# Designs tried in a protein design run: designed miniproteins, single chains, continued (4). Part 86

Each design is a single chain, and the fold is of that chain. pLDDT is the mean over its residues in the fold that is shown.

## One batch from the design tools (miniprotein)

Design m14974
Fold by ESMFold2-Fast:
Structure m14974 (fold): chain A 90 residues (1-90)
Amino acid sequence: SALQEVLRALEAARNLLEMEAQRAEDPSVREKYRKFAERLDEILEKLRKNPSKEVLQEGIKLMREIAEWAEREDLKGFFENVAKLLEEAL
């Protein structure tokens, strides 16, 4: 289902944020990744319990915010692609 694809994409995004937080040498960059992961965990919990268009839009906004903040092109591309996948589910 579209919802199952969305959940898998966001879970992959969450795992990537955790990995990047662990790899980050700069404490401020690490904290930023950690905060993004926490915000994504809240969105994932909402989607699993009571999926809605509004929560899906929160996910799209967060993915784009992370892509805009990220300095690495690979990360920008990844999070933009997740945002596009979520938009297709709207």
Scores: mean pLDDT 90

Design m14975
Fold by ESMFold2-Fast:
Structure m14975 (fold): chain A 91 residues (1-91)
Amino acid sequence: DELDKITKEIYKLKKDTDPEAYEKALEGIQLFNSALSLEKQGNLEEAKELLEESIRLFREAQKLASGEFKELIERAIALAEKKLKEVEEKI
């Protein structure tokens, strides 16, 4: 899926990016994946909370990121915001 593709590209850039941005991006991805699992289980309120936290972490990573890594973070933010809207529409 699109998130998996972004995750794999982020792993490739570990040595070429800011370490703090990298760690925040990975935490954001972990929370996003957890939110997707919760949505599938029907736990929409908890999924929403984790998506909001994921977006916060991605935005913090974005401030420290540059080049290709920043573009990947911006794509992750767009996916998380789209999923957040979908979850909110189901509540």
Scores: mean pLDDT 88

Design m14976
Fold by ESMFold2-Fast:
Structure m14976 (fold): chain A 80 residues (1-80)
Amino acid sequence: SSEELRLLLGAEGGLLLMRAWVEGAPEELRDRIRRVFEGILELVEEGRLELAERAAEVLREGARAGRLEEGVRRAEELLR
């Protein structure tokens, strides 16, 4: 359901922000991560579930690869 997806993506965003903060990511990058997840959650509310998941996935891949800033940039591009 869209509500379950919203809860899962919200939790994922919170965990990524916490990890970025603990790892010393600059405030500007943390703000961009927050805005990306805000946009993803808005897409879920609009029923644009495929785009929401795609945006989350590119950010997730970037984070996993140690390329968090690139992941954020790619997610921002999808949300424009």
Scores: mean pLDDT 86

Design m14977
Fold by ESMFold2-Fast:
Parts: C-alpha cells; structure tokens; sequence
Structure m14977 (fold): chain A 94 residues (1-94)
C-alpha cells in the first residue's frame, strides 16, 4: 500500500541520515514527497494526516542536513516539503 511504502521510505531516510549516506538523502526525500502527494489525493482524512506528518518530519530532516552540507538541492526540497505541509496543516490539528 502507499501508506506502507511511505512508512518504509521514511525509515530509509532516517537510516541514511544516521549513517551519513548523503547520496541517499536526496532520492529518498524526493520519494517521500511523491508518496505524500499521492496520499494527499485520497478522500481519507487519516491518509492526508499521515502525508502531512511525513512532510513535516521530512522538512525538519532536510533543514538539519542543509545546515551541515549547504546543498542547494536539499534547500529546495526542504522548501517544497514545508510548503506542502503548511498547505495541509489542518490535517495535523484533527
């Protein structure tokens, strides 16, 4: 399911960050954004909440890595994740 794949991909990002595998951070972040956008198309509030939570967590992780690496692609992905969760923040409150 999209939900299971999103949860697995979020774990893969966390493992990449912990291991300092910088080359994996960008492709994994892109996949989290893609999967979250698909879940946001769902009519399920629970799926939209999960997507919003994933995007918020992703923004926090990318901001941390941007501060260390100063990589412009990480900054652009962080901005994209932040924009998407702010547009969907209502699902975090319910």
Amino acid sequence: SLKSELLKTRQELEEAVLKGEYKKVIPTAKKIIELSQELLKSDSPEDKKLAAEALLDLETSLRFWYNILQDDELKQLQKQARKLYLENKVYLLH
Scores: mean pLDDT 84

Design m14978
Fold by ESMFold2-Fast:
Structure m14978 (fold): chain A 68 residues (1-68)
Amino acid sequence: SSGNDRRLQSEQKRKQALEDAKRLVEEGKKTGDFEKARQQSYELASTLDGIGRQEVLGYTDYLLEKAK
């Protein structure tokens, strides 16, 4: 196998962060507090490396736009 342990750990963190971002936006829809949901998702993205951060930020923005 060509995968290394660090890459697998990074992928798992990214997957979890994407699910957490989705959950935060869904809570924002229920409460009407989209600003808080965006801030929390962006803060979550800041804990990730460049690739994971970009994906979480893009996904968060996509979900927020879809919520209109």
Scores: mean pLDDT 78

Design m14979
Fold by ESMFold2-Fast:
Structure m14979 (fold): chain A 76 residues (1-76)
Amino acid sequence: SEARAVNSLHTPEAEEYARLADELARLLAENPALAPFGEEAVAEMKPEAEKVSSQEANLELGIRVLERALARMRAA
């Protein structure tokens, strides 16, 4: 729930998002040339972002976007 967002910083979904975000940031720091591959994956997910209206759904989408970006960058 949006009202509980501040108090739910350590949900399993939020922890997974943070873990994937840290991994993405580390990969970009080590290989800046991979940034376009991550950006392309985010652009592919933009239509899905327009369909979500809750913070919980946005977090789930964020996890999927990060997983796709990491997969694209690792395959580069």
Scores: mean pLDDT 70

Design m14980
Fold by ESMFold2-Fast:
Structure m14980 (fold): chain A 101 residues (1-101)
Amino acid sequence: KKLEALNAVSEAAQHLLRAADVAEKEGKTDIAEELRRLANRLVYGTLFAINMGRYDDAIALIEKAIEEVEKLRERMKDNPEAVKHLDRAIEALKRALEILK
């Protein structure tokens, strides 16, 4: 359960970084920076919370991350490559959430 949740959050962070690269190539540097900050919060905050057994904290961080990714998805909706990565990030975060319940 713990390893599966760690893997799911890590997968989400990787997809956010791929979406950030796409946003940067479009000149949307503000969106790219927001995606990279969100990925860093997942790696250094959420993975740490899971690893320490702080599942309630991890759940709250994941729920907030899903909301932020959904807002960034709307801002990138005209770029299908970015949307693909953001949708995969949301799916991985939702999978992590179900594992931690």
Scores: mean pLDDT 88

Design m14981
Fold by ESMFold2-Fast:
Structure m14981 (fold): chain A 86 residues (1-86)
Amino acid sequence: MEEIKEILDKAQRAAELIEAALKDPAKYEEAAEAAAELEQMVTGEGEKVLKELREALKDPSKAKGKLGEELARAKSIAAEAQLILD
């Protein structure tokens, strides 16, 4: 129960930070860290995701697309966690 609540909180935080980063590149790093923290809780692959995000964010052609994918994932995880808690 507590683990699912923590996942929900991290997923909501990741979504908020990614949405902010899509409007402000100065927030790319904090969004990447939040997405990686969420992935660590869900799959244990947080460090892998953090490394991939940092590399993608250096490439302007990939940055917004990768952030959009992570935003969709964070929102999906939050919705699933909320269903479990209801």
Scores: mean pLDDT 83

Design m14982
Fold by ESMFold2-Fast:
Structure m14982 (fold): chain A 89 residues (1-89)
Amino acid sequence: KEKRIEELSKESGISKEDLEPVLSRADEEVIEKVEKAIKEYNLTGEDIVEMGREMAMLKAKQGRSMSDPVTLEEVEYAIKKVLEKRKKE
């Protein structure tokens, strides 16, 4: 898992410190989804940090704890939110 995050960091240019809060409790399917989004949308470290924030807010709204596993739904929601914000020129 740590090695997977490190590989993604090297390939994307996004720091491990920015990726770890989002991906540390993510399954491989979730990590793969984030990797594809980074490549497809050219996500930056700032975008990944914002994704983490959106995921935390969604968990709070759903009454889930930060220690709960990261779901594919959370990541898809966070990606959509980040992309919506980026469309604002």
Scores: mean pLDDT 75

Design m14983
Fold by ESMFold2-Fast:
Structure m14983 (fold): chain A 77 residues (1-77)
Amino acid sequence: SELTKKAVEEILERIGKGIVEHGLEAAMEIAYEAGYEIGKKYKGKVSAEDVKKELLELGVDPEIAEAAAEGFEEGSK
């Protein structure tokens, strides 16, 4: 959906900025935090499953996609 794409774009922008500031070694932690913050914003509008699927379809590393989706689910609670 259009909302899922927007949520994923915001997650990816946060991950990119975080990696520039903290380094690639922190990528999974950054992805989780990005997912958490965007999950709070899109609570009840987008599912963590749809976020993970969209990230994987865009070629995002499976570990990073999983971390972001887990963060999104927790932020959405």
Scores: mean pLDDT 86

Design m14984
Fold by ESMFold2-Fast:
Structure m14984 (fold): chain A 65 residues (1-65)
Amino acid sequence: MKKVEEISKKLNEFYKKIDEAIKAGNLDEARKIYDEAVEFLKKNGFEEIAELVRRHFDRKLAEVE
């Protein structure tokens, strides 16, 4: 079984990178990073969490676009 702590740590790393890209005004880079986060969760069997992450990022990007 995968360690939930390792997955949570990776997800937090993706969130930090997305926040940095948004602050830099690089929305294309932010979109790439959240796509990677969603794929990471799907590959680790967390499809329900991936759907929640996708909705969160869509809302976050809409606030800056």
Scores: mean pLDDT 75

Design m14985
Fold by ESMFold2-Fast:
Structure m14985 (fold): chain A 70 residues (1-70)
Amino acid sequence: MEEAFAEGLLEVGKKLKGYELSPEESKKIGEALRLAAEGKFEEAREIAETLPEKVKEAVLEGIDVIEKLL
């Protein structure tokens, strides 16, 4: 669980290198990746869909990484 979450977070960080995240965006990223690490992929993707396009794409890729690890 924690390892899958960490790998997802690293992937999002790589994709959003140099991007300025708001506190709300950071919170939603953490919530989505945590849900994915718990196997709740539908709920995780629903949160990702509420994010701006660039952030959404990065989070969806992070969710895919977590899914492959579980």
Scores: mean pLDDT 82

Design m14986
Fold by ESMFold2-Fast:
Structure m14986 (fold): chain A 70 residues (1-70)
Amino acid sequence: MLSKDELKKIVDDMIKKIRDYSKKLDPKNQKIVEEQIDEIRTMLKNGEDQEKVLMQVRMLLHTVKELLAK
């Protein structure tokens, strides 16, 4: 199992990457992405299952990449 600090670092690194992609989206989709980031942050703060948190952040990264696909 990852420590809480290791999990937070991985999630923070992924969120930074998600935000770099989301800057290229329209304002409506940027708002949706930020709301999903807040949900992931809440899950992490509440000590939710590590695999569940990692799945959610991975899914959001894939969603943002799909939204940027031409």
Scores: mean pLDDT 82

Design m14987
Fold by ESMFold2-Fast:
Structure m14987 (fold): chain A 70 residues (1-70)
Amino acid sequence: ALSKGQIQALLAELEAASPDGFPLKLTPANKGKLSDETIKLLMRFQLDHDLPVDGIVGEATLTALQQAAS
């Protein structure tokens, strides 16, 4: 499982990659702004929280990230 600090850092990087808000789909343009480590942490977070491991920050993934970061 990810630590609270890792989840907070992940959420901050995802917000920086999506200035217009969520949902955020991983595209070639967005992947250039996110590290491979950030993408791996996102997918591990989705797996740990029984979410689809698709790398998409939709409403369910965003809500889970915000709750786990608080």
Scores: mean pLDDT 72

Design m14988
Fold by ESMFold2-Fast:
Structure m14988 (fold): chain A 87 residues (1-87)
Amino acid sequence: MIDAEKAAIKAKAIAAAQKLLATEPDPEVQQIVQDSLAQDRAELTGMDLIGLYLKRGDKEVPEEARELFRAALMMGILNALERNAKL
C-alpha cells in the first residue's frame, strides 16, 4: 500500500504548506512554498525550507515547516522501499 501512504503524505504536505503560507510572513518562504504547490511538489519542499531556516540560524522553526521536512524524509523512505521491492 505504498501508493496510499504516498498520497497521505502528499495530502499532509499540501495542508502544512497552505497553513505556512497563511502564517509565515517571510516572502522567501512564501515563494518557495507557492512554487512547490504550483508544481505539485509540496512533499519535497521541506528540504529547501529546513535549509533556509538553518542557514538563517533561527532558534525556532515553524511546526508547518517541520511537518514539510518530515514529509520529505518519509517520501524518500517510501521511494527507497518501492525501488527495493522492484529489484
Scores: mean pLDDT 76

Design m14989
Fold by ESMFold2-Fast:
Structure m14989 (fold): chain A 64 residues (1-64)
Amino acid sequence: EKAAREAALEKKRAEHEARLEELREKGKTDPIATLLAEAEELVLAGKPYDELSEKLNAYLESLA
């Protein structure tokens, strides 16, 4: 289980780093991409990105 967990964390970290670079580039023209980049940074730091959920909920409520 520990070995599987370590492999999963390594894979997720690499995926989040790639997504973060893409989101930072998009964040130059899209404020939502900026918020997503901040969420990816929190995940890379090993923290929950509940802020992303709050931002998304506010956005969805504006549409409903």
Scores: mean pLDDT 66

Design m14990
Fold by ESMFold2-Fast:
Structure m14990 (fold): chain A 69 residues (1-69)
Amino acid sequence: SHMEKLKLAEEGLVLGTIGLQGGDERARARGIEYLQKAGLDEEEAREAIEAAANGDGKKAREYVEKGAE
């Protein structure tokens, strides 16, 4: 469902940004997997995580909204 995709995307962004900022490649990879399950491709997932990690919540949200559709 749309709500399940949004929940996965939120968890994916959290895990991905923790992984990226903390140098935890396993956490980053799990974040990417969650975002892919939420409808993003791998490149979109990486870009969404980088946007969120850089404080660009608007850009991260735009990726999530496109994936959830």
Scores: mean pLDDT 83

Design m14991
Fold by ESMFold2-Fast:
Structure m14991 (fold): chain A 97 residues (1-97)
Amino acid sequence: MAKEKLEKGRELAKKGKLEEAKKHYVEAMELSGGLGEEDKEKMKIFLEAAVELAEVYAKQGNKEEAKEILEASIEYAKKIGLEELAKEIEERLKELE
């Protein structure tokens, strides 16, 4: 279910339906159990949805909100040992600078 919401959000974002995409990404994050989740697969879905949400904020001109989401996502990915994902998010953060 969380993965379904993430994928639907991506489809909506590709169609330019940014507000609908945001809602689906938030739902994906909520269904993933949040930042206390021990299941690494669910945490990867949470972090990926958070990154996609940050991209939508950036596209809407809310760069500071996007940076905050990406910085928090990097910190958490490193904390739970998702080093490659943290690196990918760091590269996305650099594109927003």
Scores: mean pLDDT 80

Design m14992
Fold by ESMFold2-Fast:
Structure m14992 (fold): chain A 111 residues (1-111)
Amino acid sequence: DFEKELEEAIKNKDVEKLQELLTRLDAEGGDPYLRLKVHLALAEIAYQEKNLGEAFKHYERAADILAEHPEEVVPKLSKSEAVDLKSIGIFLKNLGLPEAGEKFLEVVSKK
């Protein structure tokens, strides 16, 4: 069960497993919602470890997914996930990533 593996990897901050899951999704042209969740988890872990280059890379990939696939992602977002995306969008603008931050905020405005 991909979703269960993803949830466990996020809970355990298992970067190796998250990267494996991302590689699998990218190879399969997989669900944009799941790809978004993996990139956000990797970005958060990298940011906590002060690896800003890796964190920004994953936040920018998450922003691209939101901009490219809003119709697939927005219906799958819970209310709490939408609030989290809004917080991340504001956070990214404050970090000096305004284009990525705006992509997060625009998608949340449609929820």
Scores: mean pLDDT 86

Design m14993
Fold by ESMFold2-Fast:
Structure m14993 (fold): chain A 84 residues (1-84)
Amino acid sequence: SSLLKQANQLLDQSHLNRMLASSLGTRADQLKQRGMEAGRLDPDVAEQLFKLAEEAESQMSENRRKADELFNQSRALLEEYLRS
């Protein structure tokens, strides 16, 4: 069934986006830690690291949002397939 195939493809894409979000979250945490350590010696370096962490968190949120949308689309197609 084309609906089942499409639902599975969307589910796979959802899973990939969730994994990417997890990786970005780890990066953001590492950048925050480095920023806290740098802040004792150089506030400008700390500010730049915190900015990079905020960018990583923004990308994480976007990938989580996309993962949720793809999951919901997959679910809708699966429900349509089960009704047919």
Scores: mean pLDDT 90

Design m14994
Fold by ESMFold2-Fast:
Structure m14994 (fold): chain A 61 residues (1-61)
Amino acid sequence: MSDEEVREKVAEILGITVEEVDRRLASSPVAPVALAMLLIGYGMETGEDVTELAKAVARGL
């Protein structure tokens, strides 16, 4: 999955724009890890496999 595809899917899950995803990831050094944890929570609630999305986000896209 490309970084662009990851951004799009994260934006859809959070109900925000791709530009807002990038802005949030840049907000602090811990923001990527915090967002990855939020995605894991989403996967637990929905049963979706978000492991690759969470890993890509934690790596800092």
Scores: mean pLDDT 76

Design m14995
Fold by ESMFold2-Fast:
Structure m14995 (fold): chain A 106 residues (1-106)
Amino acid sequence: AEAERRRHLAEAARHLAEALRAIRAGDLATAREHLRLAAEHYAKAYGVPLEVTRAELDEAWPALLAMDDAALDRGIAQLEAAAWLYSNDLAEEEQRALLAERAARV
């Protein structure tokens, strides 16, 4: 379902933002755990095996560690905005479905 896909994309974006925050704080163990959770949600959103999304994030790891504070802060802001947008789009679709159901009952 499109709503379920957007929920997983919102969760993936949130976990990726938390991973970048952890990198900025120097907490690489917490960053790795949030990348693992992001990979799981991306796999569900795209309908691909977890091994694919995990491999992509593992390949990105050196580039993430090379980001300066300004790049990390921009990345965090963009990912939080993406998570909010996915959540808002889901709420709009759920509201539309509810209105259609109410119209059918009247």
Scores: mean pLDDT 81

Design m14996
Fold by ESMFold2-Fast:
Order: structure tokens, then sequence, then C-alpha cells
Structure m14996 (fold): chain A 74 residues (1-74)
């Protein structure tokens, strides 16, 4: 679906930005959120996930971007 494709794109962008994080603790937290989002998107694409899983994946990607933003101003 268009929504899944968009979330995959956002996930890829967040993964690329995570590679530029210098603080290992911030990087670990971002990678944890992105791994969770990836697993949820994989389940949805396999036909095993729900609308709630899509929302949870979106929230994890959002949390990753928030943490990246905080690290970059700290």
Amino acid sequence: SERVARLREDLAIAKAEAETIKDPAFRAKVEEHLARAEALLDRVEAGEGTEADLLEAELHIGMAFLIIGVERVT
C-alpha cells in the first residue's frame, strides 16, 4: 500500500541518519525503535499484521526522528 511504502521510505531515511549519530547511547535507542518498526512493517506486508501494527511502526519511526533531533542539538 501507499502508506506502507511511505513508512518504508521514512524508515530508510531514519536508518541513514542514525549512522551519523556520534553518541553510542543515542544511536542504540534510535536503532532499537527502527528495528521494532521494521519488524512491524514486515508483519503487515506478510499479511500477518494489523492497522494497529502500522500505527505502532509509525510511532516508532517518529520516536527515532525525535531522538535524532535531540542528539543533534545536544
Scores: mean pLDDT 85

Design m14997
Fold by ESMFold2-Fast:
Structure m14997 (fold): chain A 57 residues (1-57)
Amino acid sequence: SMQQQLQIAQQALDNMTTALKNGDYKKAEQYKQQALQQGLSQSDVDDLYKSAKEKAS
């Protein structure tokens, strides 16, 4: 369902942010890809990735 896809996408974004805080860029890229597969736009995911990376530094 759309609700399940949205929940999976949100979990992927949360996991991406955590991976970036830990310096695990490989896992961050995997979670980014998972969020994209759940139907999030590339631009939105890229913006969140950049913001999370900046906060982690």
Scores: mean pLDDT 82

Design m14998
Fold by ESMFold2-Fast:
Structure m14998 (fold): chain A 89 residues (1-89)
Amino acid sequence: SRLAQLEQEALELEQRAIALWEELKKLASPEQLAEVTARVNELLREARRELEPLAEDPSQRLALLEGVIRFAQRLREIYEEAIAEAKAE
């Protein structure tokens, strides 16, 4: 089903984000990690604000998962950008 497909995609994005964060911690300075953490915390605040109303309505499960995937992709981009910047130094 579409729901099962999106749930699998969300899980894969979560696993990728964990791997990217572990890579970033090995490469980045404490100052760079603090900056990335601040960006991630802001993204998480935006995600909660947008997705919480969808989570309260069971009929919005598809929209909720699509939203989770969009924010997970943005998180991945933040980490990949930070890793590229750390490697360039």
Scores: mean pLDDT 87

Design m14999
Fold by ESMFold2-Fast:
Structure m14999 (fold): chain A 86 residues (1-86)
Amino acid sequence: SSELKKKLEELKKYSELLKAQGAKMKAAVEQAKASTPEKGKEIIAAAEAEVKAEFEKLGYGGTADALLEASEAVKEIKRAVEKIAA
């Protein structure tokens, strides 16, 4: 169906975007580790905001479904960052 095709394309775009933005978050974690705790929090927060903006920029904020998927992707990236920082 048209809706199924749309969901499959969204999942593919989500996976590619998550992969690219995951690398960006990993770099932010390394910068945060080299900084004070206060600066490290700022670095991670800024990177999270940029990642969210990239998902929105690519049209994932245009529908409730896309926005929820973008939000979940940001949460998964944050979990990956926490795992790398551990």
Scores: mean pLDDT 67

Design m15000
Fold by ESMFold2-Fast:
Structure m15000 (fold): chain A 91 residues (1-91)
Amino acid sequence: MRLRRIAEELRRRGREMRRERADGARREELARELAERYGLPLEVVAIAMELGAAGHSVATIEEALRDPEFGRRLLEEIAAALAPAAEALAA
């Protein structure tokens, strides 16, 4: 299915961006290119890539592509979970 293929690529690209430690500008540029290529909203592609970078499965990313609000909520949960760890590492 077309959506699964898109989810697989967005997951892979998200992981690559995490490895590269790409800043927001580089991630936005790639997300914009992929959004245009697949005919998806930029914010949906950005959410899917961040979920991929966080290690979520292709199935979860595919669900986020169908329901961007679900994807956004998952991303917020990840950010909230990482905030105390980041603070502890900074101390």
Scores: mean pLDDT 74

Design m15001
Fold by ESMFold2-Fast:
Structure m15001 (fold): chain A 74 residues (1-74)
Amino acid sequence: MSWKELAEKLEKKYGIKVSDEEVKEFKKLAEEAGLPYPEDDDFLRALLIEIRAKGYSLEDIPEVIKELEEELKK
């Protein structure tokens, strides 16, 4: 599975749509925070959808990323 496929799957699963503008703003924050794949818009979209769907805090982000990486390998 690719980050693009995962982002599309999560969008359909949760019924959450993230705008390109929101991804762009989040990308800047991700780069400043030192998150992996900050240049990958599909990764950022998947992460932002998951955070919004489950109401994760900033401290939960590293664990959420690991869960998404494991889902990507399936």
Scores: mean pLDDT 78

Design m15002
Fold by ESMFold2-Fast:
Structure m15002 (fold): chain A 93 residues (1-93)
Amino acid sequence: GPLSFEELKEKLISLSPEARRVLQALLDTGGQPVTVEELARAVGISPETARRAVDELVKAGLVVKQADGRYRTASPVRMATPPELAAVVRPAP
């Protein structure tokens, strides 16, 4: 079944700041697959840092790498309530 909000929260708080920023950028795509280079530009980090961040997210089960090399949020993460997920990943300024 889908991950609970509590399980998602635990995974999110264990992520590096870079991985959280990359995850937020992926959520902002509305589920569209993107390349590491596109994520690096969106977040304002190097492609090398973006690759490390997506590897961390894939290991956490929050992001899926497609056969074409693009990345997208895993279905359970994408189906989570966006305001709740956004609050855990990137609290309001």
Scores: mean pLDDT 72

Design m15003
Fold by ESMFold2-Fast:
Structure m15003 (fold): chain A 97 residues (1-97)
Amino acid sequence: AEREAEIARALAAARTELERFLVELVAARAAGEAPAALEARAREEVARAWARMPPELRARVEELLAELAKLPVNPSVPEPLRELHVLAYVERQELER
């Protein structure tokens, strides 16, 4: 009940396609979707997000990913999820300009 309410609030607060996709991944994980399937979906969405992103914003995403790479990585968190969060953050900031 609380988790469903949290997901509903996050979905209502999402303003970009990537933010909605991230909430959908959280919901799919909660519903018991396999980690490998979630990672595959995340990789496909990363590829789509990069393809539509302007060169200036691509450079900013690369810079933020390089900064995050300096931090210890938890092996249980898939690489595509980190990229999706950075891509969503940059798209959100561009939308609010």
Scores: mean pLDDT 73

Design m15004
Fold by ESMFold2-Fast:
Structure m15004 (fold): chain A 80 residues (1-80)
Amino acid sequence: MSIKDKAIELIERAIRLLEEAGYLIDAGILAIHLGMLNVFPNDKEIMITALEKTKEAAKKVGDKELEEEATKLLEEVKNE
């Protein structure tokens, strides 16, 4: 799976979890970042921002596995 495809998967999971938890505004904001990533999939800063917001969403809903996956992918993106 490409870095882009994995990022999209994690962001979509975070959006669903935010919606289920009732954080509709946070879900909407993260959906905008997902849209930006789909248009500019090779933009490192857009991907970093989307993944950082995904990590924050995972912390907010208490999903440790998603937080760890987002953190690992963030480290991979930042390194090159």
Scores: mean pLDDT 85

Design m15005
Fold by ESMFold2-Fast:
Structure m15005 (fold): chain A 81 residues (1-81)
Amino acid sequence: SRGEELKAEAEEILKEAEEAAKDPKVSVEKAIGLALRAIGVAVEARLLRRKGEISEEEAREIEKIAEEAVKKALEAMKKAE
């Protein structure tokens, strides 16, 4: 489903953001890019919910994963420069 695909995308972004947060040589550009991708996924999940294409529970789950990805991307950005 579209929700399952979006959740998988959110989980992949979170994994990349967690790896970036552990990387002492991560670039600011990469960290910003990860945060923007995560925000985009969260916005798309809410739009899919408004259209009735996914459940509220599924939208909230995707948004929580994306929020954690943003937090990890911001941690990476603080370490970068």
Scores: mean pLDDT 86

Design m15006
Fold by ESMFold2-Fast:
Structure m15006 (fold): chain A 77 residues (1-77)
Amino acid sequence: KEEALKAYEKALDTLSKVTDPEDQEIAALGIIGLHLAVKSGDFEAAARLAQRYASLVTNPEARKALEDAAKKFKEAA
């Protein structure tokens, strides 16, 4: 759980730094969706959302942070 929360924080930080307008829109939706899933303790939903948004972003650092978060969320579920 603690590793999942650290991966979540890193994913949020990385998403907040994307500069491409299309990635910024995806990042905003991802931040909201991941926050709601993590806050509700639904790490299965958080993992699924992280994988989905990883496939949509073009920024490679954001994609990797979301993929890493998805793995940690799956381990916490």
Scores: mean pLDDT 82

Design m15007
Fold by ESMFold2-Fast:
Structure m15007 (fold): chain A 120 residues (1-120)
Amino acid sequence: LQDTINQINNNINQMDELVEQMKKSTDINEVMKLADEIINIASDAFISIRRTADSNNVSQNQQDQINQLINQFKRLALRFKMEVQSHANQNDLDGMKESVEKFVEEVKKIFEQLVDILKS
Protein backbone atom coordinates (compact mmCIF):
# COMPACT_ATOMS: atom_id res chain seq x y z
CA LEU A 1 0.00 0.00 0.00
CA GLN A 2 2.70 2.55 0.98
CA ASP A 3 4.58 1.77 -2.27
CA THR A 4 1.39 2.59 -4.24
CA ILE A 5 0.88 5.85 -2.30
CA ASN A 6 4.53 6.75 -3.02
CA GLN A 7 3.98 5.97 -6.73
CA ILE A 8 0.86 8.20 -6.83
CA ASN A 9 2.82 11.04 -5.17
CA ASN A 10 5.65 10.59 -7.69
CA ASN A 11 3.13 10.69 -10.56
CA ILE A 12 1.58 13.88 -9.15
CA ASN A 13 5.05 15.47 -8.91
CA GLN A 14 5.85 14.48 -12.51
CA MET A 15 2.55 15.97 -13.74
CA ASP A 16 3.24 19.21 -11.81
CA GLU A 17 6.70 19.47 -13.45
CA LEU A 18 5.13 19.00 -16.90
CA VAL A 19 2.50 21.68 -16.10
CA GLU A 20 5.29 24.14 -15.15
CA GLN A 21 7.10 23.32 -18.42
CA MET A 22 3.81 23.78 -20.31
CA LYS A 23 3.20 27.22 -18.72
CA LYS A 24 6.55 28.46 -20.14
CA SER A 25 5.94 27.07 -23.66
CA THR A 26 4.98 29.22 -26.66
CA ASP A 27 4.66 26.19 -29.01
CA ILE A 28 1.30 24.50 -29.61
CA ASN A 29 3.05 21.27 -30.66
CA GLU A 30 5.11 21.21 -27.44
CA VAL A 31 1.98 21.78 -25.29
CA MET A 32 0.21 18.94 -27.17
CA LYS A 33 3.18 16.63 -26.50
CA LEU A 34 3.20 17.58 -22.80
CA ALA A 35 -0.57 16.97 -22.60
CA ASP A 36 -0.06 13.46 -24.05
CA GLU A 37 2.75 12.79 -21.52
CA ILE A 38 0.48 13.88 -18.63
CA ILE A 39 -2.31 11.53 -19.84
CA ASN A 40 0.18 8.64 -20.08
CA ILE A 41 1.55 9.27 -16.56
CA ALA A 42 -1.99 9.41 -15.12
CA SER A 43 -3.05 6.28 -17.05
CA ASP A 44 -0.01 4.32 -15.79
CA ALA A 45 -0.82 5.40 -12.22
CA PHE A 46 -4.39 4.06 -12.54
CA ILE A 47 -3.07 0.72 -13.88
CA SER A 48 -0.74 0.49 -10.84
CA ILE A 49 -3.62 1.33 -8.46
CA ARG A 50 -5.80 -1.37 -10.07
CA ARG A 51 -3.03 -3.98 -9.69
CA THR A 52 -2.44 -3.00 -6.05
CA ALA A 53 -6.17 -3.29 -5.25
CA ASP A 54 -6.27 -6.76 -6.85
CA SER A 55 -3.11 -7.87 -4.95
CA ASN A 56 -4.40 -6.61 -1.58
CA ASN A 57 -7.76 -8.45 -1.90
CA VAL A 58 -9.70 -5.24 -1.25
CA SER A 59 -13.43 -5.66 -0.54
CA GLN A 60 -15.99 -5.75 -3.37
CA ASN A 61 -17.26 -2.33 -2.22
CA GLN A 62 -13.71 -0.91 -2.46
CA GLN A 63 -13.24 -2.51 -5.92
CA ASP A 64 -16.52 -0.97 -7.12
CA GLN A 65 -15.44 2.49 -5.87
CA ILE A 66 -12.02 2.14 -7.52
CA ASN A 67 -13.67 1.06 -10.81
CA GLN A 68 -16.01 4.09 -10.67
CA LEU A 69 -13.06 6.47 -10.16
CA ILE A 70 -11.06 4.83 -12.99
CA ASN A 71 -14.09 5.18 -15.30
CA GLN A 72 -14.43 8.83 -14.20
CA PHE A 73 -10.75 9.30 -15.17
CA LYS A 74 -11.32 7.67 -18.59
CA ARG A 75 -14.23 10.05 -19.33
CA LEU A 76 -12.15 13.01 -18.08
CA ALA A 77 -9.19 12.01 -20.30
CA LEU A 78 -11.40 11.72 -23.42
CA ARG A 79 -12.97 15.12 -22.74
CA PHE A 80 -9.52 16.62 -22.10
CA LYS A 81 -8.14 15.25 -25.40
CA MET A 82 -11.08 16.79 -27.28
CA GLU A 83 -10.75 20.17 -25.53
CA VAL A 84 -6.96 20.39 -26.11
CA GLN A 85 -7.35 19.41 -29.78
CA SER A 86 -10.17 21.98 -30.22
CA HIS A 87 -7.99 24.77 -28.79
CA ALA A 88 -5.02 23.63 -30.93
CA ASN A 89 -7.23 23.78 -34.07
CA GLN A 90 -8.12 27.40 -33.13
CA ASN A 91 -4.44 28.26 -32.48
CA ASP A 92 -5.53 29.04 -28.88
CA LEU A 93 -2.42 28.36 -26.79
CA ASP A 94 -3.91 29.92 -23.63
CA GLY A 95 -7.01 27.71 -23.92
CA MET A 96 -4.80 24.62 -24.25
CA LYS A 97 -2.85 25.60 -21.11
CA GLU A 98 -6.04 26.21 -19.13
CA SER A 99 -7.38 22.78 -20.20
CA VAL A 100 -4.14 21.06 -19.09
CA GLU A 101 -4.18 22.80 -15.67
CA LYS A 102 -7.84 21.86 -15.07
CA PHE A 103 -7.22 18.25 -16.12
CA VAL A 104 -4.27 17.86 -13.72
CA GLU A 105 -6.27 19.36 -10.80
CA GLU A 106 -9.18 16.97 -11.50
CA VAL A 107 -6.81 13.96 -11.77
CA LYS A 108 -5.23 14.92 -8.39
CA LYS A 109 -8.70 14.90 -6.79
CA ILE A 110 -9.36 11.40 -8.17
CA PHE A 111 -5.96 10.20 -6.86
CA GLU A 112 -6.79 11.65 -3.41
CA GLN A 113 -10.08 9.71 -3.37
CA LEU A 114 -8.30 6.51 -4.48
CA VAL A 115 -5.70 6.85 -1.70
CA ASP A 116 -8.52 7.30 0.85
CA ILE A 117 -10.24 4.11 -0.41
CA LEU A 118 -6.97 2.12 -0.31
CA LYS A 119 -6.31 3.28 3.30
CA SER A 120 -9.80 2.24 4.45
Scores: mean pLDDT 85

